# Designed miniproteins, single chains: the designs that were tried, part 102

Each design is a single chain, and the fold is of that chain. pLDDT is the mean over its residues in the fold that is shown.

## One batch from the design tools (miniprotein)

Design m3542
Fold by ESMFold2-Fast:
Structure m3542 (fold): chain A 86 residues (1-86)
Amino acid sequence: MMRERFRRLLDEVARLAREGRFEEAEALIKRAYEEGRITESQYEVLMGLLETTRLFHEWLAMPKEEQDRRRQQRLEELERARELAR
């Protein structure tokens, strides 16, 4: 029973995280832990997975100025590589 509950929670958290609903996913994990539906170790695993996914989404959603800066750096590296290949 506990293993089935963890699987369902993991699937739900993964779904919410893919949708960018990190606050709701975090609330779901915390509620499950408070209700004793998951162990402390399971709580840590779920929070770790959520944090990793959140950081990736934050990178994709970063301000245009930061995206432009990183894109410009990449273009400069490619231009340098072209000059070395001449």
Scores: mean pLDDT 73

Design m3543
Fold by ESMFold2-Fast:
Formats: C-alpha cells, structure tokens, sequence
Structure m3543 (fold): chain A 84 residues (1-84)
C-alpha cells in the first residue's frame, strides 16, 4: 500500500514535470520496498524514498513550484515542514 502510494505520487510529479530525477528515485525506492523481505531492507527502502521526496520538495521550492507540489501531494507532505 505505502509503496503503491509512493509510485502514484512520483508518477504525478513526473506528469507535472516536477523534480523528475527525484520522482524516478522515489519509484525505484518504492519498488525496492515491494521486493524487500527483511525489516532492515524495508527500513532502508522507506528511508531512501523519504530522502528522495524531501529533495523533490526542496527542488520544488527552488523552482517556484511549491504550490503545485503541495496540490499533488496533500496526503504525503513531509511532517517536519508542517511543524514550523
């Protein structure tokens, strides 16, 4: 489920042309999560996906695409940015 949500999110970013390199990295990490058999492998895949998502978010800020990024990812925003 989580991996499928990450893939859907990354596909929306790719379709919108937002952070395509990081969107592809999210897809790769999500596929690794789907193949992971150990808790350690799952944790590494999740962390890699979250790191890529964080970098996509930062790139969206730098490119003035933050509002569009948030529109595509309302359920999957990084919690730390909501705290201030």
Amino acid sequence: EFADKLIELAKKLLEAGISPDYAREIIQAANELKKATSPEEKARAVQRALDALSRAYQEAIERGELEKFKELTPELEIPEVAVG
Scores: mean pLDDT 74

Design m3544
Fold by ESMFold2-Fast:
Structure m3544 (fold): chain A 96 residues (1-96)
Amino acid sequence: LVEEARKLYEEAKRALEEGNIEEAVRLAKEAAQLLVQAGESDEAIRMLEELAKLANKKDKKAAALLLGEASQIYNQQGNSKRAMELLLEAAKVQAE
């Protein structure tokens, strides 16, 4: 699961660099779900935040979607404050 998730993460990064934004978001969500299932929610959040930063250079909507996914994982952990902070960040990215 963790190795599969890391492979999907590298594929998502490549898709972003190639401008295949929809594929990158799909792969990122799949990788995050595998990490959450493996009990590695912190790694899932970090990965999504890194991909959102990369996506922000090409597609602000994709960056906001990735931050929203990370926010959902924080909520699942019971960390509603961090979840809200990421949602505000996602809203700011879309407003730019």
Scores: mean pLDDT 81

Design m3545
Fold by ESMFold2-Fast:
Structure m3545 (fold): chain A 89 residues (1-89)
Amino acid sequence: MKKDREAAILATAAYLHATAAVFSPDPEEARQNARTALDLAEQAAKLYVESGKKDEAARFLETVADLVAPVDPQSAERLRKLAEEIKKE
């Protein structure tokens, strides 16, 4: 399934950027990585949902949110809200 592979690639990129955000000593670099992780995570979650993997999408979003929360609490809240919306179905 092409969408499932694309979701996995974007999810991996989101995790890498989220990790970079946590370990960056520069606050601007940390925020930029957190923002990139948010954008990639939203794209990956959409593809996971379209592939019928709603539970996987929700868990993935919650994990990325937990990683970026210390750097960008607003992005973390956005990801958690998206995960809750996916779980309601």
Scores: mean pLDDT 83

Design m3546
Fold by ESMFold2-Fast:
Structure m3546 (fold): chain A 65 residues (1-65)
Amino acid sequence: SDMAVAIVITAAVLDVRREFGEEAARRVYEELMRYFREHRPSVDEMIEKARELKERLRREREREK
């Protein structure tokens, strides 16, 4: 449902904000919203997309070290 997808997006954005800061959270929100609009994914697909975006942020952080 759209409500379940909204909850997943909100949880992912809050998690990213806590770990990576406000700018990263904004980018993840924009990317997840674009993915939702373009693909209309299931809840499971949205969870997987959020996981992929978090992994990308972690890789970027490791590269900066």
Scores: mean pLDDT 83

Design m3547
Fold by ESMFold2-Fast:
Structure m3547 (fold): chain A 107 residues (1-107)
Amino acid sequence: MLEELKSLSLEGQITFFSANVDKIKDLETIRKLARILTKKILESEDPGLRMLYIDSLVDIEGLLKVLSLEQAIALLEGMIEGAEEVGDKIGVERLRKTLARLRELQA
């Protein structure tokens, strides 16, 4: 998976990850890949890629249709880490609100 992602464009990496994230059993791998991809998207400064990836992932109902609750939490934790590394304060705040809502579903 990591080697396959290196050969793809950023858009191709996002598409491949989105199509296969539900098949990743290791939550740490989900978190790591989400962190790396989120950082790349935010560093690209492409508002279309930012909107398409990040905004789609704040839809809790959409996330839970394809991911387990644990996978969705790991994905959002990775995205928050990537956004924090780039200094995207607005993105971090938005992602943390979605993560809090998912954690309420665990309680």
Scores: mean pLDDT 74

Design m3548
Fold by ESMFold2-Fast:
Structure m3548 (fold): chain A 99 residues (1-99)
Amino acid sequence: MEEILEELETLARDFEKIDPEYAQKIRELVEKFKEALEKGDYEKAINIVKEMRKVALEAIDRAVKEGKLTPEQAEAWRKTVENFFDDIIKKLKELEKKK
């Protein structure tokens, strides 16, 4: 749990340079994610992570349109984001099965 939360904060911090609005949105979603985990609502937690992934990919596309990222940099960011959130979703699904 703590490792996932630290990884999410690191991602939000990295995105502050290209999309401060996205960074703030992720921090708000992290608080909702913590609440879902505290209640043992892994289905809700997974849905929040899926929303974070969608918002992150939209932020990358916007950064390319605004000239903040090159297409090559955006491809690297998308790969990192997709791998990162897919790993978190897998971990959460494993925790759900242990109930």
Scores: mean pLDDT 80

Design m3549
Fold by ESMFold2-Fast:
Structure m3549 (fold): chain A 83 residues (1-83)
Amino acid sequence: THLEKAIEAAKEGNLEEAVKYMEKAREEAVAEARALGLPEEAIEALREGAERAIEAIRKGDVEGAIKAAQEGIARAAEAYAAA
């Protein structure tokens, strides 16, 4: 997946490539969520998680990037369950 490629590139220190893969992962996740009819709160959670992950990647914080992506997914799942 693009998310896995982003994490691997970040671990290798290839931050530019990691950002590109994370941006693709965000676009795919948002598009899929919209296609599935998820609530806007879930879509926003995915987008915000990915944006925080990109910022962490730019700082070389691989652990922070993984945490941000995971938190975004968890919040999206919570928003979907609450709808």
Scores: mean pLDDT 82

Design m3550
Fold by ESMFold2-Fast:
Structure m3550 (fold): chain A 60 residues (1-60)
Amino acid sequence: KKEEILEEAAKLVDEYVGNSGLAEEIKKNPEEGAKAAKKAAEKSEEKEKIIALLDELLAL
């Protein structure tokens, strides 16, 4: 479950934020990576979906 959310969040960040380094950080350090990704996702096309998934990841 947590691993599935982590993989999905990293994939969406890579695709819609365009920052593969941030996607890698989510996998290496989910807590810090997810917080940084939420700020970057505010400018993305899929903002609402990405932020909701990152919030779910941070709640685990």
Scores: mean pLDDT 76

Design m3551
Fold by ESMFold2-Fast:
Structure m3551 (fold): chain A 65 residues (1-65)
Amino acid sequence: MLSEEEANELLQRGVTRAYLDAAEGRASAEEALARAKEAAQWAMKNGASQQDVDRALAGAERGLA
């Protein structure tokens, strides 16, 4: 099991990678948002706080709009 800090770091990296994939044309905005949500679910399962997950997903929605 990851620490909350490690889970949050992986959440942020997953969301950032989804943005970059969309920005570089390797994924659609829909695909990138789905990947960001998957990263959030995985991080929550591994100890990320609900607050960190909510913040990351709000960022994903803004960046992929």
Scores: mean pLDDT 75

Design m3552
Fold by ESMFold2-Fast:
Structure m3552 (fold): chain A 73 residues (1-73)
Amino acid sequence: MTLEELVAEVEELIRAGDYARAERLLRENPEVAKAYIRRAAEAEPDPEERALGLALADNLEALEELARANPPV
């Protein structure tokens, strides 16, 4: 299974409404999370938001810091 195949599987799970399985795949496969964020960023029409998304895809540590600063409540 390639990285691109894993990203496609995550996208299909999200379309099917299986968010729990999609989240699990992203959590257990950081390379898939990176690729998914990059793909979402490339689809972003705002150039500043696109640049930020691409930077986060290249730096998962920054993504982890953002998640820590913005915990779900």
Scores: mean pLDDT 68

Design m3553
Fold by ESMFold2-Fast:
Structure m3553 (fold): chain A 85 residues (1-85)
Amino acid sequence: EIEKKIEEEAEKTAEYLMSLPKEERLEILDRAIELARKHNNQKLVELYEKLRELVLEGKATREKIKEAFREIARLMYEEALKRAE
C-alpha cells in the first residue's frame, strides 16, 4: 500500500517537473533544499542537491527525477511515521 503511493507520487512529481522550464525546476529544488535544511534532514538535503546538479548540467532525465523522488517520498514517509510516534 505505502510502496504503491510512493511510486504514484514519484511518477506525478517527475511528470510535473519535466513539464516545467529548467529555471523553474531549479527554483523548486532550491526551496526543497531550504525546507530540508530547516528540518535537519541531511539525507533529504543530499538527495535534492544531487538532483539539482543533474538539472543544472542538463542530465536530469524523467527516469532519474522519478528515482530521486521515489527515495525522497520514502524518506518523507519514514519521517512522518516517526513523528506520529
Scores: mean pLDDT 80

Design m3554
Fold by ESMFold2-Fast:
Structure m3554 (fold): chain A 55 residues (1-55)
Amino acid sequence: SNVEKMQELAREYKENISDRQKSQELFDEMTRLAYEQALKSADEASRQTIEKLLG
């Protein structure tokens, strides 16, 4: 599930906190996953609206 994926990314972020590039990449991936989860949770009409706003 996306919850387990987020937990893994958060762990890797903590482990790579001294690597500015790697930590930024991991943060960006977590942000992307959060938006994907929001899209999946919306009804079809809301999903299309969110995609237009994020695009």
Scores: mean pLDDT 76

Design m3555
Fold by ESMFold2-Fast:
Structure m3555 (fold): chain A 96 residues (1-96)
Amino acid sequence: SMKERLREIIRVYLLGQREMTRAVRAGASDEELRALLEETLARLKEIAPELAALLDEIASLPLEEALEALGRFMQKLIEENPEVAREVFEELVAEL
């Protein structure tokens, strides 16, 4: 369903953000951060192939701009779907 696909998109993004935050705190290089971003973008394209052009455009940007662009896109998606976002957050907390 559309709802299940949206849940997976938000879940992949939030897990990627958690890994990115951990890597930044550990002093990861820009190359390592780029690899984490590319992994997240690749997973998002697998789930939502219709977003491939947008995600490829984001991947072409410098690291800081790419992270900002992805964050802005995902922020809009979360704001438009707050119930789904909350369900994903609750599931991720329960897996801890």
Scores: mean pLDDT 86

Design m3556
Fold by ESMFold2-Fast:
Structure m3556 (fold): chain A 83 residues (1-83)
Amino acid sequence: DKEIVEEIARELKEKGFSEEKARAMAQAAVVAAKLYALGASDEEVRETLLGLLKLKNVEVSEEEFEYVLEIAKRLGEELKEKE
């Protein structure tokens, strides 16, 4: 979802992340959110996030990783509850 990715990327840029890092984190968060909405395990979602960030050559701290994961959980809940 292009619009959701752009929104999250903009928020991350406002917090001081670079364009490339913000965009990669936003893309990973949206994919992870969809997996959570489908009932994927925390382990599966974490592996997917790590794989996506690695593919984009983006280095994230443990704290930054957990932040992306929390965004994904929030979005996943919203997607799951959608009528």
Scores: mean pLDDT 78

Design m3557
Fold by ESMFold2-Fast:
Structure m3557 (fold): chain A 76 residues (1-76)
Amino acid sequence: SEEIEKVRKKIEEINKEIDKLIDQMTALMNARRAAEKAGDAEAVAQHQAQIDTLNAQYDKLVAEREKLEAELRKLE
């Protein structure tokens, strides 16, 4: 049905955003690790704060996906 396909498309769009956030978090985790090896505590704290921000965005996207998955179940 058109309604099912519409919800599936929204889930696919959220999955793409989640993948992008995971890539960004991976880059920041690598940068934090490099800062740890260099003994740069300020850079470690800065990268950790950015990781925490992306984790909060990830949690919001996961919650949105769960709502859409529940909507999909009602349409099936």
Scores: mean pLDDT 90

Design m3558
Fold by ESMFold2-Fast:
Structure m3558 (fold): chain A 93 residues (1-93)
Amino acid sequence: ELEKLLEEERKELGKLLEEVEDKDLDEQLKILVDKLTEIALKFIKRGDIASAKEKLEALETLLEQLKESGSDKELIEHVEENIKRVKEALERA
């Protein structure tokens, strides 16, 4: 009886931790994606196309990982839009 109560409490705590971690991770990933995009665009403005391409590759790798993990559609679309923005800037450079 005591063992069952402790097991149930541990399971509920695990669910709560997962829910908090998932929300924080999605928010952190959005911030990271935006920061990488800004850095890539700054490199393009400076004529540092090689560094800009490295940041684009990092964004594309992240997109593939998010698709593989079944991440939220909104997050995937956000990364795709940022990748498109960097690609358009590279075309104009």
Scores: mean pLDDT 74

Design m3559
Fold by ESMFold2-Fast:
Structure m3559 (fold): chain A 84 residues (1-84)
Amino acid sequence: EIEELKKKAKEARRKAVSLYTAASINEAGADTNLMLAKRVSPEMQKVFLAQAEINRKAAKENRKLAEEYEKKAEELEKKAKELE
């Protein structure tokens, strides 16, 4: 039981790291699309601005999920200590 809680906590921490990495990639994608929007025709600008918005939303969702997994890991670690 204690060992299982520790394994689940480690899995949650790994998931949080993966989600933070995904969020950073989405943020970089948004910044790139905003930069490209400044350099293209008005019609293409709409496309890049829309893509930047999608990337920013994805980044926000991934960071929120990462924070939830970090909190879950902390709760599982606390439960494991309480059972010792």
Scores: mean pLDDT 87

Design m3560
Fold by ESMFold2-Fast:
Structure m3560 (fold): chain A 85 residues (1-85)
Amino acid sequence: LAARGQELIEQAKQALKNGDIKTAEELGKQVVAVGQQLLDAGDYATALQFYQAAIQLFDQAGVKDPKLASELTGNLLRSIGGLLD
């Protein structure tokens, strides 16, 4: 699961380098889905890393979605909360 998420992050970075914003956005959403699975499995540290990566990917892709940003921030904070337990 973590390896798949990292693969998706690298694919999204390559899409951004190629100017393929739509593919980068779609891959970023898949990174979020992997992060959610990790969070649900109690892997808070890896989930945190993947949510941070997704936020950076969406920012670089120019995605201006306040709802998506809010949802990602909530999941990021939940991941941090799990680590602080």
Scores: mean pLDDT 78

Design m3561
Fold by ESMFold2-Fast:
Structure m3561 (fold): chain A 85 residues (1-85)
Amino acid sequence: SEFLEKLKEEASKVPDSVVPDPEYLEIALEYFKLNKVENAEEYAEMLGRVLAYLKKIGKEEEARKIFLELSVEVGIAELKRAVLK
């Protein structure tokens, strides 16, 4: 996936001292599990760190927008599971 390669590239630019925001990490993990990504935990940590770094450099709205998009996809999947039994 081009998205996963781009995520790896962006994550490599984030300082190792930056830790994932727990809320972002949780949604990222559920999103990658939903999409059946083989290394879901690794990619979730990468995305969580990228979002945490965006907040630190004053790009909080970009981080929030990405978080919201992930949250919507996870929420829709949970609703579908609840309705379809």
Scores: mean pLDDT 79

Design m3562
Fold by ESMFold2-Fast:
Structure m3562 (fold): chain A 70 residues (1-70)
Amino acid sequence: SLAEEHLKRAKDAFEQGNYLEAAGHALSAARLTGNKEAIEYAQKAFDLASAGKNDEAVEPLKKAIELLEK
């Protein structure tokens, strides 16, 4: 599915340290699945990465990805 494709791209970008790209794909996957909690974490990660706070983006991004895998 499109949501699974975005989740895969989020994981790939995360492993490469590209947290902004990872958060963007996680947010897209979360919106496609309607998982409100995942949307909140992915949005937080996106906002932090967009502000250059990459280290702070890691934990909310991990939580978003975990929620999207279940």
Scores: mean pLDDT 89

Design m3563
Fold by ESMFold2-Fast:
Structure m3563 (fold): chain A 82 residues (1-82)
Amino acid sequence: KKAELLERLIEAHERGAPAEEIVELLKELYKLASEELDAEAEELAERLARLWEENPLPAETLEEIEALLLEERKKIAEERLK
């Protein structure tokens, strides 16, 4: 469930969970979004960006997460062209 995973991601971010846990939840969210629609994945990316803007993560962790989001977005865009 997208909503359930998003809620878990927000909770993990708020409690300062390790980067690897946040990344795993993020990948699961993108997997579900890519199964449904590309537009939904883009919306999730924007919402996650706003979440981190509200509660900024350490720069190193943020860069790693941003790189993974870019890779997922590229895969979704590539799937979109099929």
Scores: mean pLDDT 63

Design m3564
Fold by ESMFold2-Fast:
Structure m3564 (fold): chain A 55 residues (1-55)
Amino acid sequence: SLLSAEALAAAVREILRRAPDASLEQALGAAESLGARHPDATAEQAVAAVRRALG
């Protein structure tokens, strides 16, 4: 992953909070896609990017 473990975990948690019916695999795929667009993002930056993408 292009995200740190902390940023990946934070992004996955925020995705599942906003889309609770998503599977963990779907959330991981979305978080890794986010990491490709925002390499080296901090956990805070990754969460903010999820919030912008999902509303």
Scores: mean pLDDT 80

Design m3565
Fold by ESMFold2-Fast:
Structure m3565 (fold): chain A 94 residues (1-94)
Amino acid sequence: SAEAQRLEEAREAAARSFAALERMAGGTPDGVIATARIAGQELADLGFTEEARRAEAEIIAAARKGPAEAQRTVRQWGDRLTRRLTAEAERARA
């Protein structure tokens, strides 16, 4: 279906975006804050408004503990979003 194709394209785009954000999350504090906001905006654009606020807050909190924790948190959110979009695409095919 057109919806399933759209969701699969969104999944591929999200996977690419979050891989780039994970790399950026290891950088400067200002870069991490920008990364958190971009991650939140991407979730919000897909309709996940509550998850968007939570992701931004969790990434910023992880960054205060160190770059490795920020990168891990970005990766976890990217994985969650990718799995959610995969499930939505499978549902749209049924």
Scores: mean pLDDT 81

Design m3566
Fold by ESMFold2-Fast:
Parts: structure tokens; sequence; C-alpha cells
Structure m3566 (fold): chain A 62 residues (1-62)
């Protein structure tokens, strides 16, 4: 969906400036979100990605 594409692109862009430990954590969340997306659970996949985006933004602002 357009919503999933947008949030995924934002997450990938944020990961470029993240610490190695944050990138490792984000890769795990991407895999979990991908699993839900592949099962057709777009809402749960989106929630996982938006939480990941928020966590990365919080780490960059702290």
Amino acid sequence: SSRMHSIYDQLIDLMRTSSPSMRSNMNVRIQIGRQYFDQGDDDRAYDIYIDAVNDVQDSLNS
C-alpha cells in the first residue's frame, strides 16, 4: 500500500544515520513487520514500522 511504502522508505532513510546497534534492532523489526505484511496483516505491519520510526527518531533527538 502507499502507506506501507511511505513508512518503509522513512524507516530506511532514518537507519542510514543510526548507530550499528539501532540498525540491528530495526532489521529485526523490519523482518517481523514483513512477516505480518506477508500474512496480509497490513495494520500490524504498519504499527511495527511506525513504532520503529518513533524509536529511531527518539534515539536521534536524545
Scores: mean pLDDT 79

Design m3567
Fold by ESMFold2-Fast:
Parts: sequence; C-alpha cells; structure tokens
Structure m3567 (fold): chain A 86 residues (1-86)
Amino acid sequence: MTKAAYSELADADLMIGMARAYYAAAQRSDEETAAEYLRSALSMLAQALHTLGGDPALAEELTAAMSGTPAEQRAAAERGLAAIAA
C-alpha cells in the first residue's frame, strides 16, 4: 500500500468502496441477483489487492470464486474484505 502512487491508491479506495456496496447489496438480494453482485465484489476486491500490492494468491482465489456457488462467492468476498481491512 505505502508504495502505490496517489492515483492507484484513489482507484483502490474506490474499488474497495464498490466491493463493500456490492457485498451489502448481495446480502439483501435473491440468490440469482446476489451471485451477480458477489461476482462484481470479488472482481473489485481482486483488482484492489493487485493495486495495493496484496497477496497475489488471494487475488487468484477471489477471481476463481467468481465461477463458484453463491456460498463460495460469499466466503471468498469475506476473506478479501478481511485481508483489505488488515
């Protein structure tokens, strides 16, 4: 995080905010709509981790989870959000 350019930090902050919004939307949506919001959240989290110089293995896990079940997508999104909060 400390080595990222100002523009990259602003982009990462936006992506994190969008990921949180998509995750919240998924929690109050039907399962089919929730899956679409979770895929968006996972995509934003993977991009934010890459921009911040986070764990590339976690970013790959988040990307792979986009093709999984809603339960797998939720679990991966929670891990991504926890990693970004640390």
Scores: mean pLDDT 78

Design m3568
Fold by ESMFold2-Fast:
Structure m3568 (fold): chain A 66 residues (1-66)
Amino acid sequence: MREEAMIRLAQLLYNAGKLTEDEKEEAIRLAKEDPEAFYEFLAQKLGVPVEAVRRAVDAIIELENS
């Protein structure tokens, strides 16, 4: 569930033009292999706090469980 939400966030950011294709693929890899590095990677690429990325993932999980 959390891994799927992280992958979905990366895909949504790519579709919104916020990530390149290479950055999307790296984010998906990190979601599977190193979840903490996923949050840090997206925070750095988007110029937002790590907490903002964590909240976005939590929001996706909440939407999928309601």
Scores: mean pLDDT 84

Design m3569
Fold by ESMFold2-Fast:
Structure m3569 (fold): chain A 89 residues (1-89)
Amino acid sequence: DLSQENQQALQEANQYLGMLQGLADQALELGKKYPEIREEANQAAQQILQQRAEAQQLMQEDPVKGAQAAREALQQSHDQLGELNDKAK
């Protein structure tokens, strides 16, 4: 059985991993709307998906660390999408 802390961390990590997928999808959609930033948007989506995969792997070793990594990746991904939106304008 997983400890209460590990169960909560797994739930949080899975939520964050889902959000990361959504942000990657948003980056790809932004690239479709603004061809001038398409390459940057595709690179951002790939980076977000890589961070998601790394967080998922960490979660298997340490659910708490995995959740922390996913949370940090979310913050970085939000900042990256903000930069893409600014470039598109």
Scores: mean pLDDT 84

Design m3570
Fold by ESMFold2-Fast:
Structure m3570 (fold): chain A 80 residues (1-80)
Amino acid sequence: SDERLERIRRAYEEGKREAEERLAAGEDRDALIAKYKELAETSEDPYERAYAAGVLDGLDDPKYASFTTGEILWSIGEGL
């Protein structure tokens, strides 16, 4: 639904924004990548995975930097 898609998009954008703020604050990038990569790979919550993907994108992780909102929605939104 549009509501679900909007929530996933907001989770992703919030994660991206938080990553930018944490980097600006001087937090260790490698530690943040490790933490949110684990969350993105292990979480059963699609909103939590979207948030973690947003953080990883904001941290310029090459694996996630090319992910669009549509690609994230495809990987976590489709229950095939």
Scores: mean pLDDT 71

Design m3571
Fold by ESMFold2-Fast:
Structure m3571 (fold): chain A 80 residues (1-80)
Amino acid sequence: DRAALEARIEALRAELRALRAQLDATDDPAERQAITDRMIAVLEEGLRLLQKLNPDVISEEELQAFLEKEREKLRALRAA
């Protein structure tokens, strides 16, 4: 169901924004790790759902490359 996929993507976007705000509010390394790990999981699910909605526009290879770059950025942000 397309409407259900779109609703899930919007929920994931809202969760990602909330997680980013939590990350910006904490200096605890353990908490920052937990938040960034959850952000990665949310991004993975969101990108998979976006590919399902737009398979002719977004290839699996492009999704995987983008996800790997975003994981690296989040790890760098966590370490800073």
Scores: mean pLDDT 78

Design m3572
Fold by ESMFold2-Fast:
Structure m3572 (fold): chain A 86 residues (1-86)
Amino acid sequence: EEEDREKSLEIGQLLGELRKRIPVEALRHIENALKVLRDAGKLDEALEIAQRLVEGTPLDEIIEWAREKGLPEEAIQHLERAREAY
């Protein structure tokens, strides 16, 4: 519970940093993807994606990583929409 709350707060902070660097439409799709992951109990994976995005990892690489990890298709679809909005 406390660990999950801390990770959710960190994700929020990382999304705040992304808001300064990427198009608003892309950010909305990323937020939707991370929400799907949190709701599916994939909080660590949501945090990893947010960290990689802030570090400048290409969204194509993140999508490939998500597919390899077997993350929910709904989350991957939101990341694909974010890629189109870049």
Scores: mean pLDDT 83

Design m3573
Fold by ESMFold2-Fast:
Structure m3573 (fold): chain A 86 residues (1-86)
Amino acid sequence: SMAEALKKAAEERLKELRERAGEIDRALQQKSSELSGAEQVAIRQQLAEAMELAKKGAELAGTEEGERYYEQALRLLDEAEARVRA
């Protein structure tokens, strides 16, 4: 059904974002000596927020609101990754 297809797509999207967040956290751990404690806390909070938004996006899969949550989560992950790599 369409509902089952949307749910499966949302679950795969959430899995990909979760995996990416884990990769960013691992990179953060490897660069811990190059980043202040305050910066590390800020990046971890940003990753946590991104995952909460991603879950909301998955719950609202197939809606415009769900897509907005997904886009916000992706933007936060992009920003966190850039901060770790700076």
Scores: mean pLDDT 86

Design m3574
Fold by ESMFold2-Fast:
Structure m3574 (fold): chain A 76 residues (1-76)
Amino acid sequence: SMEELVERTRELLAEMEKEGLDVEELLRLVEEGRYDEAIELVLKAGGITEPLSEEERELLRQRLLTLHRLAQEGGL
């Protein structure tokens, strides 16, 4: 359900924040449709220095698009 997906997303964001992700900035970038900058923020927080393949980057972009929808429609 959407409610269950929102709950799991909140838990995931809380764990990522503990790992050093600026969740407030991530949600702001996502709400503004700035997905490329949101991707760079996630990579930086994860210590990922290797360039992502186009396939990996598109998968991450799709996940952020889902996050945007949950933030706007699910009250995240």
Scores: mean pLDDT 77

Design m3575
Fold by ESMFold2-Fast:
Structure m3575 (fold): chain A 56 residues (1-56)
Amino acid sequence: SIDELVEERLREHREKYKQLKAELPDTKEAAIRLTSEALRSIGDILQWELEMRRAA
């Protein structure tokens, strides 16, 4: 189902976020970068879900 595919994408992005967080220093700039990347990932997943639902 689409919900299962969305959960899989969220898992992948969660893992990427953890890796990025481990690589960045514990600074305000790093926190801003992590937040920006998280928002971008969420936006990409939502747009993909919308496209999938429209195509169905």
Scores: mean pLDDT 75

Design m3576
Fold by ESMFold2-Fast:
Structure m3576 (fold): chain A 72 residues (1-72)
Amino acid sequence: MNIVGSEAQKKEFQKKMTEITSLMFRALAYLSEGNYEKAKEELLKAAEKTRELADKYDPSLYKEADRLEKMA
C-alpha cells in the first residue's frame, strides 16, 4: 500500500526505514563474524521496528516483519 501524506510524514517514514536498514546491516556484520546471538538480536529489533512502522504507516510491512523474525 502506498502512503500518501505531507512532506513531514514522508521524512518520518524515511528516517524509520533508515533505522531498520541500519539494524539489518548490523545483523549481517554479526553473521559474517559468526556471532549468531547478536545477529538474532538485531534482526528481532528490526522486525519490531518494522511492525511499529506497519501499524502507523503501511500495513503491508507486517509481512516484512514476519520475514525478519523468521530469519532470526
Scores: mean pLDDT 78

Design m3577
Fold by ESMFold2-Fast:
Structure m3577 (fold): chain A 76 residues (1-76)
Amino acid sequence: DIEEIKKELEELLELAKTEDLSLEQAIGVALRAIGLQFEAGLLEGDPSGENTEAGKLGKEAVKAALEKAKEKYGEV
């Protein structure tokens, strides 16, 4: 269900913006967002994730979570 995927991606994006996220939590958010973005791409026929709202949201969530993980881990 694409609407449920979009809702979960929105929640993951907000979690990724949380200052108190640990490295492990940020990695977990990123992995979940990657999986949901891939699933949305399959459902909507956009495996790149560039052209759909869910795909774009997934990319933003992944980016935010990876930036948070990099911040917590330092230079990696």
Scores: mean pLDDT 75

